# Designs tried in a protein design run: designed miniproteins, single chains, continued (5). Part 77

Each design is a single chain, and the fold is of that chain. pLDDT is the mean over its residues in the fold that is shown.

## One batch from the design tools (miniprotein)

Design m18663
Fold by ESMFold2-Fast:
Structure m18663 (fold): chain A 67 residues (1-67)
Amino acid sequence: SAEEAAREMGEAAGVSPEEALRAAEGAREGGEGADAAGLMVGRALARGEEDGLRAGQALARALGGEG
């Protein structure tokens, strides 16, 4: 689900599920949450290339509503 995908993005970035859900919702709206989602993917990438890929894929699933 989109919620589960958003939480997976948060795990890869090392942030709370609540922060990850807000970021994913904002990314769908193109607002401040879109910047937060991008920063979370960037933070995950800074931890490792696989973490960055995981976060990016999870964000895509959260935006598409299909997991």
Scores: mean pLDDT 75

Design m18664
Fold by ESMFold2-Fast:
Structure m18664 (fold): chain A 65 residues (1-65)
Amino acid sequence: DVERELEEIRRQLERDLELYRQALIDAGVPEKEAQDYVDRLRASTLANLERTLAESPVVRRVRLE
């Protein structure tokens, strides 16, 4: 189920982003800057993912097989 897979991917992405944010803070990056970086990365990744899924005839056999 594409919706369930998408939700799992989204949860995994959030977990990875949280780990990355923590790594940046541990490296001495201020919390706000680390959060801004992660927020930008998340927004770009999710926008590309949703667009790809919406336009993909391979994932959902709606147009042509």
Scores: mean pLDDT 73

Design m18665
Fold by ESMFold2-Fast:
Structure m18665 (fold): chain A 62 residues (1-62)
Amino acid sequence: SLEEIIRRIAESLGKSVAEVRASLRELAKLEGDGRETAVEILARESGMSKADIQRVVDALAK
């Protein structure tokens, strides 16, 4: 689920769920290549797949 992915990112980065959710919402406001680059960086830093990060960002963009 979306919440499970956010929790796993938070655990991997040593951050709170609230901090990660806030960062993902800011990421969702980026457009084009800026969003893609930020998703790639977060995936590398958290060890999560780019696809999972993208799903969360897309869901928060609404």
Scores: mean pLDDT 80

Design m18666
Fold by ESMFold2-Fast:
Structure m18666 (fold): chain A 81 residues (1-81)
Amino acid sequence: SEEVAEKAAEKVKEIIPELTEEQYEKLKLGIKVIYDKMEKGEITEEQAFEALKKALIDLGASEEQAKKAAEEAVKIIKEEL
């Protein structure tokens, strides 16, 4: 849902405060896609983590920050499923 995507994206921004408004909006859309796929059983928690980590690295995050942010975002998504 959009609400879950916003909550997860806000947590990511706490870990990666350098995210621009445009990057933040793109991240919310990406998290919504991941949520929808997890809800439908199309991807695992591990696949969601790897997808988010990759997306954050593509947005310019370091590997360490991307890992931390992806772990927290997936945790939020999982708790709302």
Scores: mean pLDDT 83

Design m18667
Fold by ESMFold2-Fast:
Order: C-alpha cells, then sequence, then structure tokens
Structure m18667 (fold): chain A 93 residues (1-93)
C-alpha cells in the first residue's frame, strides 16, 4: 500500500541519516573533537533514535516496515554509543 511504501521510505531515509551521523561521530572521536561538537552529535543521534522508535510503533502491522525501522534504530544506537565514547575521552582531557 502507499502507506507501507511511505513508512519504508521514511525508515530508509532515517537509516541513511543515522549512518551519516555514525560516520561523523567516528570522525569526531578519532580527531578529538570538542565537547560541544560531540554533545551536538549525541543530541542529533538521540533525536534519530526517537524518530526510529516512533516509526517502529507506526509500522507494527507491516513486517517490512518494522524491519527497516529496526535497522534505523540500531544505526542510531551505534551513533549514540560512539558519540558517548568520544565525549568521555574529550572530558578526560
Amino acid sequence: SLKSEMLISQARALYRQAEELLRQAEEAKKEGASVEKLQTILAQARMLLRGGQRLLEESKNDEEAVEEAKRAIEAAQRAIEVAEEGLKAAKEK
């Protein structure tokens, strides 16, 4: 259905945003970025996680949309993990 197609499309878009944010978090951690930059990345990653969780709930009756939403959530959680590790390292300086 058009609704299922839109949910899958939204989940895939969120997954791409989370993957890009994960890349930014990895780079920021590697380069020893500022506390402010790492906090910004962490805040963005948490917003993506919330978006993924909402999308998962909206998709509950569509198996493919559920799986795509779970992928987006996992990517956002990975970005949070890396940003938190970078933030801990930055605060220890």
Scores: mean pLDDT 88

Design m18668
Fold by ESMFold2-Fast:
Structure m18668 (fold): chain A 61 residues (1-61)
Amino acid sequence: SEEVRRALLELAVEYMEQGKEPSKITKEEAIARLVERGVDREEVEAFLKGYKTLGDFLKAL
């Protein structure tokens, strides 16, 4: 799951570079973006279980 963690961190940085706050990116949107990039859906869903946003995941690290 190190690959999933890295992909989520990279996605968060990309959103911030676009002027978007990770706390406003839903977990569903984050899952969809990573699946589009070839990350396994089930793995990402398991990693984000219990979180509402990408920002919630970052605070838990």
Scores: mean pLDDT 83

Design m18669
Fold by ESMFold2-Fast:
Structure m18669 (fold): chain A 91 residues (1-91)
Amino acid sequence: SFAEELARALALLDARGAEVARRVLLAVARALQVMEENRHLPVEEQRELGLRTFLRELGVPEAEIDAMSLEEKEARYRAALAEADAAFAAA
């Protein structure tokens, strides 16, 4: 199951001391859960909810998230993934 695969991935990242990658993976998982729970909404609204959840899980303040456009939220998401990939490669 996705939950079992996620638990295994989180355990592997924890064992490697890859805290940044682990945090980002957990934020992605929570965003995907919110999108699935809201699959009845238009795709654009699902994406907005997922991105808001992801940024909130990374500790971005709600007021800052509210001020961002969808494009800015997507750019922040891509930057976080790139940082996690770099941190994991360095571990």
Scores: mean pLDDT 81

Design m18670
Fold by ESMFold2-Fast:
Structure m18670 (fold): chain A 98 residues (1-98)
Amino acid sequence: MSLKDEVIDLTAKTAKNIITKVPKEDKDEIDQMNEINIAVIKSVVLSRTGNQAYADAVGDAVKKALEASYDIKDPEEAEKKARDIAESYLDKNGVPRE
């Protein structure tokens, strides 16, 4: 499994977990959890690759995927949407498969 595939899976699981556990009305809490998760994923990618541009591209993709899932009430649909957006955004930014 590539680092890109691992990031997509982590992003999808994070979106599902937030939608399941955090009240939709508490946007500030959702935003804080998203920022923490984005920072953690970026730190892991930077630590593994040593590539700041790669880590930044991953962080942007994760952010877009999590934001795109905000309005989805079904956790499984939110997971699918986050996965699709993360993959699309990583491809758009030219993040290579390892």
Scores: mean pLDDT 74

Design m18671
Fold by ESMFold2-Fast:
Structure m18671 (fold): chain A 60 residues (1-60)
Amino acid sequence: SMRELRQRIFQVADQRMEQYEKDAEGKSEEEKQKILSQYSLQTQQEIDRLLEEHRARQER
């Protein structure tokens, strides 16, 4: 369901942010921003893909 999908996406994103904080420890400001941008982009792309697939299924 849409609700279950959203909950799963949120939990995945939250866990990735926690992992980001660990990976960013001791890094420079430049490196932290680069890592954050990569995590943010990957998470957004995955969410967009899952939402698109869900929407396509609901149209049928």
Scores: mean pLDDT 75

Design m18672
Fold by ESMFold2-Fast:
Structure m18672 (fold): chain A 89 residues (1-89)
Amino acid sequence: SKAGPIIEIEELLKKAEEYYKKGLETGDEKYYKLAIEYAEKTIKLAEEFLELIKDVKDKGTEEVRKKLEELKKKAEKIIEEAKEKLKKL
């Protein structure tokens, strides 16, 4: 389906957020490392999808591009925050 790749990217981001939350709750570095892993997967898949649609100029694709950039930025923040937590352990 046309929504399939976005749903997959959103599910990867949700996993990154859940692992980051577990890291905060437990103090266990493994959860911060998992948060980074899933956030990096989110960014990679979002960038691959952005590359596939880069030359498509219809209105629907513009909204998809905005959503992918939003998901990428959220994943980047999780990586930055998790890395800062790991430095303090």
Scores: mean pLDDT 87

Design m18673
Fold by ESMFold2-Fast:
Structure m18673 (fold): chain A 63 residues (1-63)
Amino acid sequence: KYLVDYGHPDRDSYGTIVEEKYLSKEEIEAFPGTIVRVDSWLMRGVIDRILDDGGKIPVYIVE
């Protein structure tokens, strides 16, 4: 499907970051490529709330 990293991202290990976007829960679920969430463990509950409420979160798109 796609790879989503919800932890502390080591972006240098994921490959080339080609784009930074704000994506909703449905856009993340439907995304055909690899993405990494730009969240911290301290903010995880807040970020999950934003997604459940139909909001968008920052993600990196990786090539």
Scores: mean pLDDT 63

Design m18674
Fold by ESMFold2-Fast:
Parts: C-alpha cells; structure tokens; sequence
Structure m18674 (fold): chain A 78 residues (1-78)
C-alpha cells in the first residue's frame, strides 16, 4: 500500500502526519481497525517503556512515532 509506505516515512518525522495518512488508508480499506489499534498500541507501549508520561512532549511524540514505524514495518512485511 502506497499510503502505508508514506505513513511509515511520515512516522519517522511526525507521528501526527503518520496518523493523518493512516486515517486515509483506513477510509480506503487498506488497513483494518485491528491493525490501526495495533499501531497505536505499539506507539503508546514504546513511550511507556521509555518512562515518558507526557505524550505531547517532543520525547513522547518521538517514542510514539518509533512505535508506529515498528508496527508499520511488521505489517508491510506480511
């Protein structure tokens, strides 16, 4: 999926940009609700593992983006 590949690249720069592309992919039927939830959960898990409590901080946004990258790479490899 071109949108999922773009979301992966966007997640390296901005979790917010990746989220906008993932919404578009979902509306086009390229990703399931369960896959969206897995991506979001991975982002939150990386922030929690790093001890980050402020998810709106630059450190929090970066950790969330890294989690999005990991899960998107896994999905694109399937």
Amino acid sequence: SALLEEALEAAKESAEKAERLLVRAYLQGEITPEQVNAIAARGRALAAEAGITDLLSEEGKKAIGEGYVEELERLLAE
Scores: mean pLDDT 83

Design m18675
Fold by ESMFold2-Fast:
Structure m18675 (fold): chain A 94 residues (1-94)
Amino acid sequence: MKLSNLERLEEMVEGLERLAEELKRTGDERVAEQFVAAAETFVRMLETADLSDPRVRELAERAAEILEEVLPHLPERYQPRVEEILRRVREFVE
């Protein structure tokens, strides 16, 4: 069960990386909406994850880096929402 949760978080981070690269290349609003939805799902999963696992914290750090890198490439309407997601993710790496 715990390994399955970690595997899901790893898959989510990989998904965020792919969507971020596509968003950086295209600036497409559809890709932006998919990215925001994926990021919100990731944060929800983090809230139920075993935060004592250093691998979960590493995945949260990677997600935070992806969110920071993608922010300037997001349409303005999604930037505040992603900034809030980034703030929440950073709370898990302390």
Scores: mean pLDDT 81

Design m18676
Fold by ESMFold2-Fast:
Structure m18676 (fold): chain A 96 residues (1-96)
Amino acid sequence: SKLRRRAAILYAAAGVLIAAAGLAVERGDFATAEADARAAAELLLEAARLAVEAGDREGAEAAIRGLERLAEVAAPVPEAKAYAEEALREARELLE
């Protein structure tokens, strides 16, 4: 479906931003890490919403795992981690 394709594109884009945030953390560039983590969290939450709307539980669960990974990667930057954890809470509520 169109929603499934859009969710997959957002999920892939978020994956790139998670990797970028991780590299920024390693470099001590916490401003970039926070910006990339916030963008990744927004994309993953939207991917989860689109997956749920499409009836794609596997896609929604993949987005949730992406948010869990983002929270782990962003752990050294409290504000970045907070964006991931908030999006994770909202995404989990979509499956209840």
Scores: mean pLDDT 89

Design m18677
Fold by ESMFold2-Fast:
Parts: sequence; C-alpha cells; structure tokens
Structure m18677 (fold): chain A 69 residues (1-69)
Amino acid sequence: EAEKAAKERAEYDALREKSGSPVPKFPLSPEQAAVAREIADTLRAIGDALDKGLKEGGFEEGLKLAAKK
C-alpha cells in the first residue's frame, strides 16, 4: 500500500541523512512524475509519427521540396 511505500521512503531518507548527504529532498511529487511521464510518452508518439512519415517518404519529400539544397 502507499503507506508502506511512504514508510520505506522515509527510512531511506533517514539513512541518507545519516550518511551526511547535504542534499535536500528533491523528489518530484507523484503528480509531477505522472505529468513528466505523460509528456515523455506524448513526445515518443510524435517521434514515432515522424519516423513513419519519413519511412513513407511523405515528410521527407516535403522537407526536400521546402529545403533548397
């Protein structure tokens, strides 16, 4: 459960502080982590669409027409 995950994390943070690390806790909130993952997935989907377009020649031909070599 989330409670166990929070406890394990707190224990990890305590051990890290005992090791003398001066770095403050900088964990992304679960909401921020979810948004970052969604953005990454969206960018990958866009990349896949561009790759497919290039393989089909449509986007590549468009770029060649626009770009004067």
Scores: mean pLDDT 60

Design m18678
Fold by ESMFold2-Fast:
Structure m18678 (fold): chain A 101 residues (1-101)
Amino acid sequence: SVDELLENFRSQFIELFDKLLQALEEKDYKKAEEIIKEMNRLIVELGRQLEEAGLDPLRIVQIEMRVMAIIEDALIRYERLKASAEEVRAIVEKELELIKS
């Protein structure tokens, strides 16, 4: 189901986001770049799976745009506003859980 695809995506994406925050804390920018590439690949794969599941194309675009906005906001909070890794992780997890079919 679409909800199962979104749930699986959230789990995998949060795992990658945790690794991204760790790489940024360690100032390992090469590792951070590779993780960002994997996160982008996961978003593309989600869109493909949602299309195969018969979800409306406009809804798929809205979901993809929402995921990108969540990550952009989290990185601005972490890098520019100096929010804690724990705080931005909790925000990302909560915001991703609000994404529905």
Scores: mean pLDDT 87

Design m18679
Fold by ESMFold2-Fast:
Structure m18679 (fold): chain A 60 residues (1-60)
Amino acid sequence: VDQLRAQAARRIGDGDVDGALRLADQLRDQGDTSTAYRIQANAYRIAGDDQQAQRYRQQS
């Protein structure tokens, strides 16, 4: 879990939205929904969709 979080943060920093979303889906499958929502919020922020980013942040 900790290593997946670090990898997701790195992909977000690199602008790899698709890679970040794939890691979020994997974390959800493992039951780490709060971490997945945080990753999705950051991915949408990078994509320029502040409305979606805030929506996912509120769910985490």
Scores: mean pLDDT 74

Design m18680
Fold by ESMFold2-Fast:
Structure m18680 (fold): chain A 80 residues (1-80)
Amino acid sequence: SPRERLEALVDEVEALIDELEKNRSKLTPGERRLVELARTIVEAARAYLKEHPDMPEEELQDLIDVLERIRKRLEAIKAK
């Protein structure tokens, strides 16, 4: 389901953030700001999922699309 995909994606993005934060000294200042922003978005997504159990599939898909873009950007940083 979109909700299960979003929950899995939130966990995937959080794992990427944690991995990048362990190697923070290797990140540029811009990459560190992106990791910080990504953490804020992940925390907001978890709160929204908890507070809005009846979130429509269209809204779930919009959040998936945002987190997929973030995941790809973090993956690109990791691939250095």
Scores: mean pLDDT 86

Design m18681
Fold by ESMFold2-Fast:
Structure m18681 (fold): chain A 84 residues (1-84)
Amino acid sequence: SELLKAIEAKDYEKVLEFIENALKERGITLTDEQREKLLKYLKEASPRQRLEIVRLVLSGASPEEIFEHMENLKKLEERKKKLE
């Protein structure tokens, strides 16, 4: 898919464009602050975490649900590292 190609190419601005368009189709417009936060998550995230963000958007998650899920993923990864 074009979205997976953008993730592989590390074209995070293009990934953000796909997310914004998917949200707009559902009547959701990102604030400037939400857009910047999401772009930062995409740039700093692992490949698995980027794919999970995209999956959540395509499955109908709200921006707030996406941000909550990303914070929960960070907490789970920190917990795993402490056990090693």
Scores: mean pLDDT 76

Design m18682
Fold by ESMFold2-Fast:
Structure m18682 (fold): chain A 85 residues (1-85)
Amino acid sequence: ENARLLERAADLAESTGHPLAVKAAELFRQAAQAYREGKRDEAIKLTNEALDLLGQAAEESTNLDDQIRLAVAIITLSVLLVNEK
């Protein structure tokens, strides 16, 4: 279900409209495709890069709705990264 978790995180990040969160969403979708293709190392690399962007978006966001959406995306990815160990 790693690809599904990445797609869910992408949808949440993109819904905020923050430029860094939109970039993170694109990387999460690329990571989901990499998982579907068996490119696990590439998927993990893309996920970590996107997570850094998502963290920056959360720091720049000032409204509660965006902060909640970004927090849920980050939690969703934390579950994925734990499952990779």
Scores: mean pLDDT 80

Design m18683
Fold by ESMFold2-Fast:
Structure m18683 (fold): chain A 100 residues (1-100)
Amino acid sequence: SAEEELVNEAMRLITRGAHRLRQLAAAGDLAGARELLEEMERRLFEVVSQLSPEDAILVLEAAITQLQELIAEFADNPELVAALRRVLARLEARLAELKA
């Protein structure tokens, strides 16, 4: 279905975004990493707004899990961790709204 394609697109966005973030972090490109996080969050919320609450929850939980893994992976990079935690807080707030 069209919704299944949107969910699959969101999952690919999360996976590819994490991979690209790792490349930028390895290069020391904090500005690029922040820009990527802003673009990924924007695109993710655009997709989530088009999904049923159930599929939106599924996508947000996957993104939250990926952000938690990235925070643990980059524990030695406080500026990147701070940026990741800000995105995580916004995704968790949106997830809480959908579960209410």
Scores: mean pLDDT 90

Design m18684
Fold by ESMFold2-Fast:
Structure m18684 (fold): chain A 94 residues (1-94)
Amino acid sequence: PVTEVEADTAEALVDAGVEGALELMRDPSAQLRAVSKKLGLRATASLADGEDGRVATVVLEGKDQKEIYRLELREDPSGRVSVVDEREIVEKKP
């Protein structure tokens, strides 16, 4: 099922971890292509500069362009990368 593949995708991104987060902050487009190819899902990455450092947001979309997973990674001023927020979105059929 798409939802299970998407959860495994999220775990793969987290497991790519510090290296993946740093690459996202440097070149979101390269990382987006790599994630999309590996997992057969659409991935969108964005970067924002904040007071406490840089934030990278990764959104995974299912085949219907619905957001199914969101990951926010922060690089603090000391260069440490951490997961700030991780959300799975599951739509239930009635």
Scores: mean pLDDT 55

Design m18685
Fold by ESMFold2-Fast:
Structure m18685 (fold): chain A 68 residues (1-68)
Amino acid sequence: SRIRRELEEIRREVEEDGDPAEIERRLARLREEIDALTGPERPELREELLEIEIELGLKLIQKAVSKL
């Protein structure tokens, strides 16, 4: 699916230390698209999105701590 491919691309950008603001914007857009879904795939896509959001958050915390 398109949404799954975009989530995979964003996950790679998080791992490659991409722009956090751009990543957050893309995640917000995908969240809206996923929330609009009525199919059985919605829970799995929501979980994948949340995992990426958590990974981004942890990475930002690590960057902040490394400046101490």
Scores: mean pLDDT 82

Design m18686
Fold by ESMFold2-Fast:
Structure m18686 (fold): chain A 90 residues (1-90)
Amino acid sequence: SAEEQKLAQERKAEAAALKAEAEANATQEQVDQLKQELISRLQEIFGLSEEQKQEIEQMLDDMEASLSLPEVYYRLKVGLKELDLLEEKE
């Protein structure tokens, strides 16, 4: 729909701005903090087991090994925003 296309364009602009922020601000300390925040939020929303938490930590480690710090920062920020939208719905 036209409304969906408008939202898609707005989200694309937000994604571009967030990538620029990531390139300016991404440090290992900030990435580590965002990883901890993401895991904490996932535990609050979904009630993760220790096994599920360890699996997520492994996935995040694999992401860091394959991607640049700004890309990791960007993806973690996107994940946190999606969790905010999920919590707003419930």
Scores: mean pLDDT 79

Design m18687
Fold by ESMFold2-Fast:
Structure m18687 (fold): chain A 65 residues (1-65)
Amino acid sequence: MNVVVDPRSQAEVEELRKLVEEGRKLRQQMLAEGLKDSEVEKKISEWMARKIKELQARQEAERAA
């Protein structure tokens, strides 16, 4: 279990890429709505944190069961 390193697959890379792209779109949307850069950054950061946490929870559930 410690000998075999879990390599990053293209599927996982694609999921991360989608999150980055989604964040860019949200940023543009919020800026278009008149939010300040600082507020947009905070909202994007919180959104990313939630998405990452959800992905981690799903991975843990999958590995546990």
Scores: mean pLDDT 72

Design m18688
Fold by ESMFold2-Fast:
Structure m18688 (fold): chain A 116 residues (1-116)
Amino acid sequence: MVPVDFLLNLSELDKEQIDIYLKHLEENKDDIPTEEEIKLFFELLKEVEVNTPEQAAAILRLLIQLYLKNKELVLSNVDEETYEKIKELFEKAKSLLSEEEREIIEEFLKEVEKKL
């Protein structure tokens, strides 16, 4: 499943399906997303309705996996609107994220802020 399909179906995915998908992305280190897939992910992220902290956490975990696969490509595709959306998601999901996940998102946000 591409990141775009994950975002579009997020409200219909249960916890087990989300966890399986994220684990699959982590285990497939050579499956590096294309620039087109990253651009589509961020365009959809601006439009997606996030109603629960659990949905926000799932989106941020997907972002972490994409960021770790290609930091430069991900950072180059974050505009000011996307940055504000990610900050909103981070505040909403903060209590559901592990210490390591929070540290990765905080690093990501600092790197984006330097570029904006």
Scores: mean pLDDT 75

Design m18689
Fold by ESMFold2-Fast:
Structure m18689 (fold): chain A 69 residues (1-69)
Amino acid sequence: MSAAEISGLILNATMNESDPKQQAKIIGEILKKHSEDLSSDIANLQALAAANADNPEKKANFQIILDTL
């Protein structure tokens, strides 16, 4: 599935979810099911978590995505 199609699925799946932790879990489930390069997605999410070390909420959300994969 293309990155644009995955982005559309994420948007549609998260539109009715107000909890950021549940949104992160939904994102992880979509990536797990539809990603064509899961290893690259994992590496990118790890880099994003490290880049957001000064923002514990963002770091925690990226970790929830990783834990869902």
Scores: mean pLDDT 79

Design m18690
Fold by ESMFold2-Fast:
Structure m18690 (fold): chain A 113 residues (1-113)
Amino acid sequence: ADALIQTAEEYFAEAEKLAEGNPELKELVLKVRDAARKFLEAVRAGDEEKAKVYADKLGEYAQKALKLAEEAGLEEARRALTVGMTAFSFAALALQGREIDPEAAEAALERAR
């Protein structure tokens, strides 16, 4: 989980950097990062209701960011967001006690890259 969280943060940071020329996209990437952080805090605190709220917000902000990146032709930002979200999704499953196949996770990350 920790390695996947680190991967997600690295790609979210890259997406934020790639979005510097698009203030609306940068704001959405920052909201993705904030929601991801708050989700992790809620899961670690055992707050299932709060974790669900931030998971829903994370998905909403990520979808909006991906659509805006695609419409703006910012393919590298879209790719970085996709990799980050893929890594974070596997980390979230592992943190919730679900077994994940490391090979399947790596294959999904390679496909997103």
Scores: mean pLDDT 82

Design m18691
Fold by ESMFold2-Fast:
Parts: structure tokens; C-alpha cells; sequence
Structure m18691 (fold): chain A 73 residues (1-73)
């Protein structure tokens, strides 16, 4: 379904961002701050699209948030 596909795409984007953050620390602070600021909206949209995956989406968003916050510290 379209909602499931949207949630899956959002989750995949979060996973790609996490992998990119883990692969390198040379990303500009502005880009990392922008990703961190956008993350609550992406998470909320993903959960709204597929509430059944709420737990997985929340976990993925939390991991990405922690990585972005660590890179900005």
C-alpha cells in the first residue's frame, strides 16, 4: 500500500543517514544540524503512514538522533 511504501521509504532514509554518519565524521555541522532538526518531522510522518511499524520507526529515529547529537558534540 502507498502508506506502507512511504513508511518504508522514510525508514530506509533514516537507515541510510545512520550508515552515512557511521561511515564518516567529515559532514559539515550545518548539514548534521539540519538532519537533526528535520528528524522529528520525518519520524512523525513515517509513524502516521504506517502506525504498525511505530516501534521500529521510533528505534531507528532514536539511533540516528543519538549519532547526530554525538557528531555535533
Amino acid sequence: AAAEAEAEAALARMEAQRDAALAGTHAPAEALQAQLAALPGVEAEAIAADPERRELIERSAAILRALLEELLA
Scores: mean pLDDT 72

Design m18692
Fold by ESMFold2-Fast:
Structure m18692 (fold): chain A 111 residues (1-111)
Amino acid sequence: MEASLATVEEHLEKAEKAIEEGKYEEAIKHLRKALESARKVLRKNRDKLSVSQYAAAELLLAGAEFSIDLAERLLKQGGDRERIKKYLEDAIGDLRAVIDILKESGVKIEY
């Protein structure tokens, strides 16, 4: 469970680097991996979270997925790169908020 949280952090770091380098397709791939890892960690730690914490985390994951999907759609359409960047940053924010909820519930990163 803690190793899976470290995996979420690793994919977020790779996504942030890809965004900085203007590699938005690569950023989307890493964000999708972070999203799936976060969902797995959340499901495995459901017993450690209150009903409201679990619901908040699920809502944040849904928001992250929506932002990733919208960024990918805009990228495929040759859309505004600054708008794509904003949606990717919104997805990172949502995923970071999920990590904070998991850490508050006692899920820790392994070194």
Scores: mean pLDDT 86

Design m18693
Fold by ESMFold2-Fast:
Structure m18693 (fold): chain A 89 residues (1-89)
Amino acid sequence: SDQFQVTLTGEKVDGKSVFRAEVKGENLLDVRAVVYNTETGETQSAAIRKEADGNWVAEAELDGPGELYVAATDKDGRVHFLGSLSLED
């Protein structure tokens, strides 16, 4: 029943895919984000940071095209998929 606000951004910079997610919401316990390289099929975890204002930030860079996936866990341990963002070549 908790609602989350998510902002996903992505940009191609010097042959890299640069992803950012910002997540806010009441009763957030954790945020997870992964990037999938659509050329190689490899997955890596994004770097996660919790800001002093309670917002969560996920950041990742990937060589080539990819897709970002973001999920949050609420205080009751329920996992919510928040969204994805694709960057093509």
Scores: mean pLDDT 83

Design m18694
Fold by ESMFold2-Fast:
Structure m18694 (fold): chain A 55 residues (1-55)
Amino acid sequence: SSMEELRKQVVRETAEKLRKIGRMTSYYLRYGEKVTWEEFEKVREKAEEAEAEQA
């Protein structure tokens, strides 16, 4: 039960972070139609850094 609750919390936090990453990803998709996996990973890192700065 406790493990299930922790799992749900992690999923929820991940979903919220993905939402912020999604906004940044949408912006980059408008810049270029072809985004490589490496570029996507860099966008993700920048989004996480931006979130940390907001804290």
Scores: mean pLDDT 63

Design m18695
Fold by ESMFold2-Fast:
Structure m18695 (fold): chain A 81 residues (1-81)
Amino acid sequence: MVTEEEFLEVRKTGIEAVRVADEYLATDPERGRELRRKIAEAVSEAFDAAASGDLEKTREYMKKVRELAEEARRHLQEVKA
């Protein structure tokens, strides 16, 4: 069973990941578009797993969301003036 606290973490993490992806997309549209799409897909899958009560899949997709968000942060730092 996915707890209310875990569901709120999915929402918070997803919002932050999308925000970072959008910042990178604004800086490098060509490369950022692919990463933004991957993040959006992983966030969607995490929400679907959480809504279905699949704790194992929720945690797996959340790990992927965090990894992709860190990738976006690294790229964003590299393109800063």
Scores: mean pLDDT 81

Design m18696
Fold by ESMFold2-Fast:
Structure m18696 (fold): chain A 55 residues (1-55)
Amino acid sequence: SAEAVEREARRRVEEAMRRYIAALAAGDQTSADAAVQEAREAGREAESHGGKAGL
């Protein structure tokens, strides 16, 4: 179920982006960087599992 994997990854990315925005508002660059990395990892994992559409 590639679609389910994509939806879960999108939800995780959205959660990470909310943390990123909150960290920026607090002036916490370390937490902001960590949130970006979490979003990248979630997106990368979705690509690896759903990547049948890649070709």
Scores: mean pLDDT 75

Design m18697
Fold by ESMFold2-Fast:
Structure m18697 (fold): chain A 94 residues (1-94)
Amino acid sequence: LSPAVQEDISRALGLMVRSVILISIDTSSADKLKQSSEEYRKKAEESTGAKRQIYELISQAYDYASRGDTARARALGDETAAAVEAQLLAENRA
């Protein structure tokens, strides 16, 4: 794929992950968000490198959302999108 197409796809996939996080925050109960946070924390512990960092960001986003800190949760969603984009770009250029 051309670099421009790869960058567009990687950005779109990052934004898709962010959208899933935001929908979950808006539609899920605090208990469900807490459970999702714990699931992603476990995935992070079982992962290494960039994948671990992405799962840690998702876990933190859901944890903040479960506590009503929606602003922090949304900011972590944005960081997750950027981390996913960066990881996909690195994999495709390797």
Scores: mean pLDDT 84

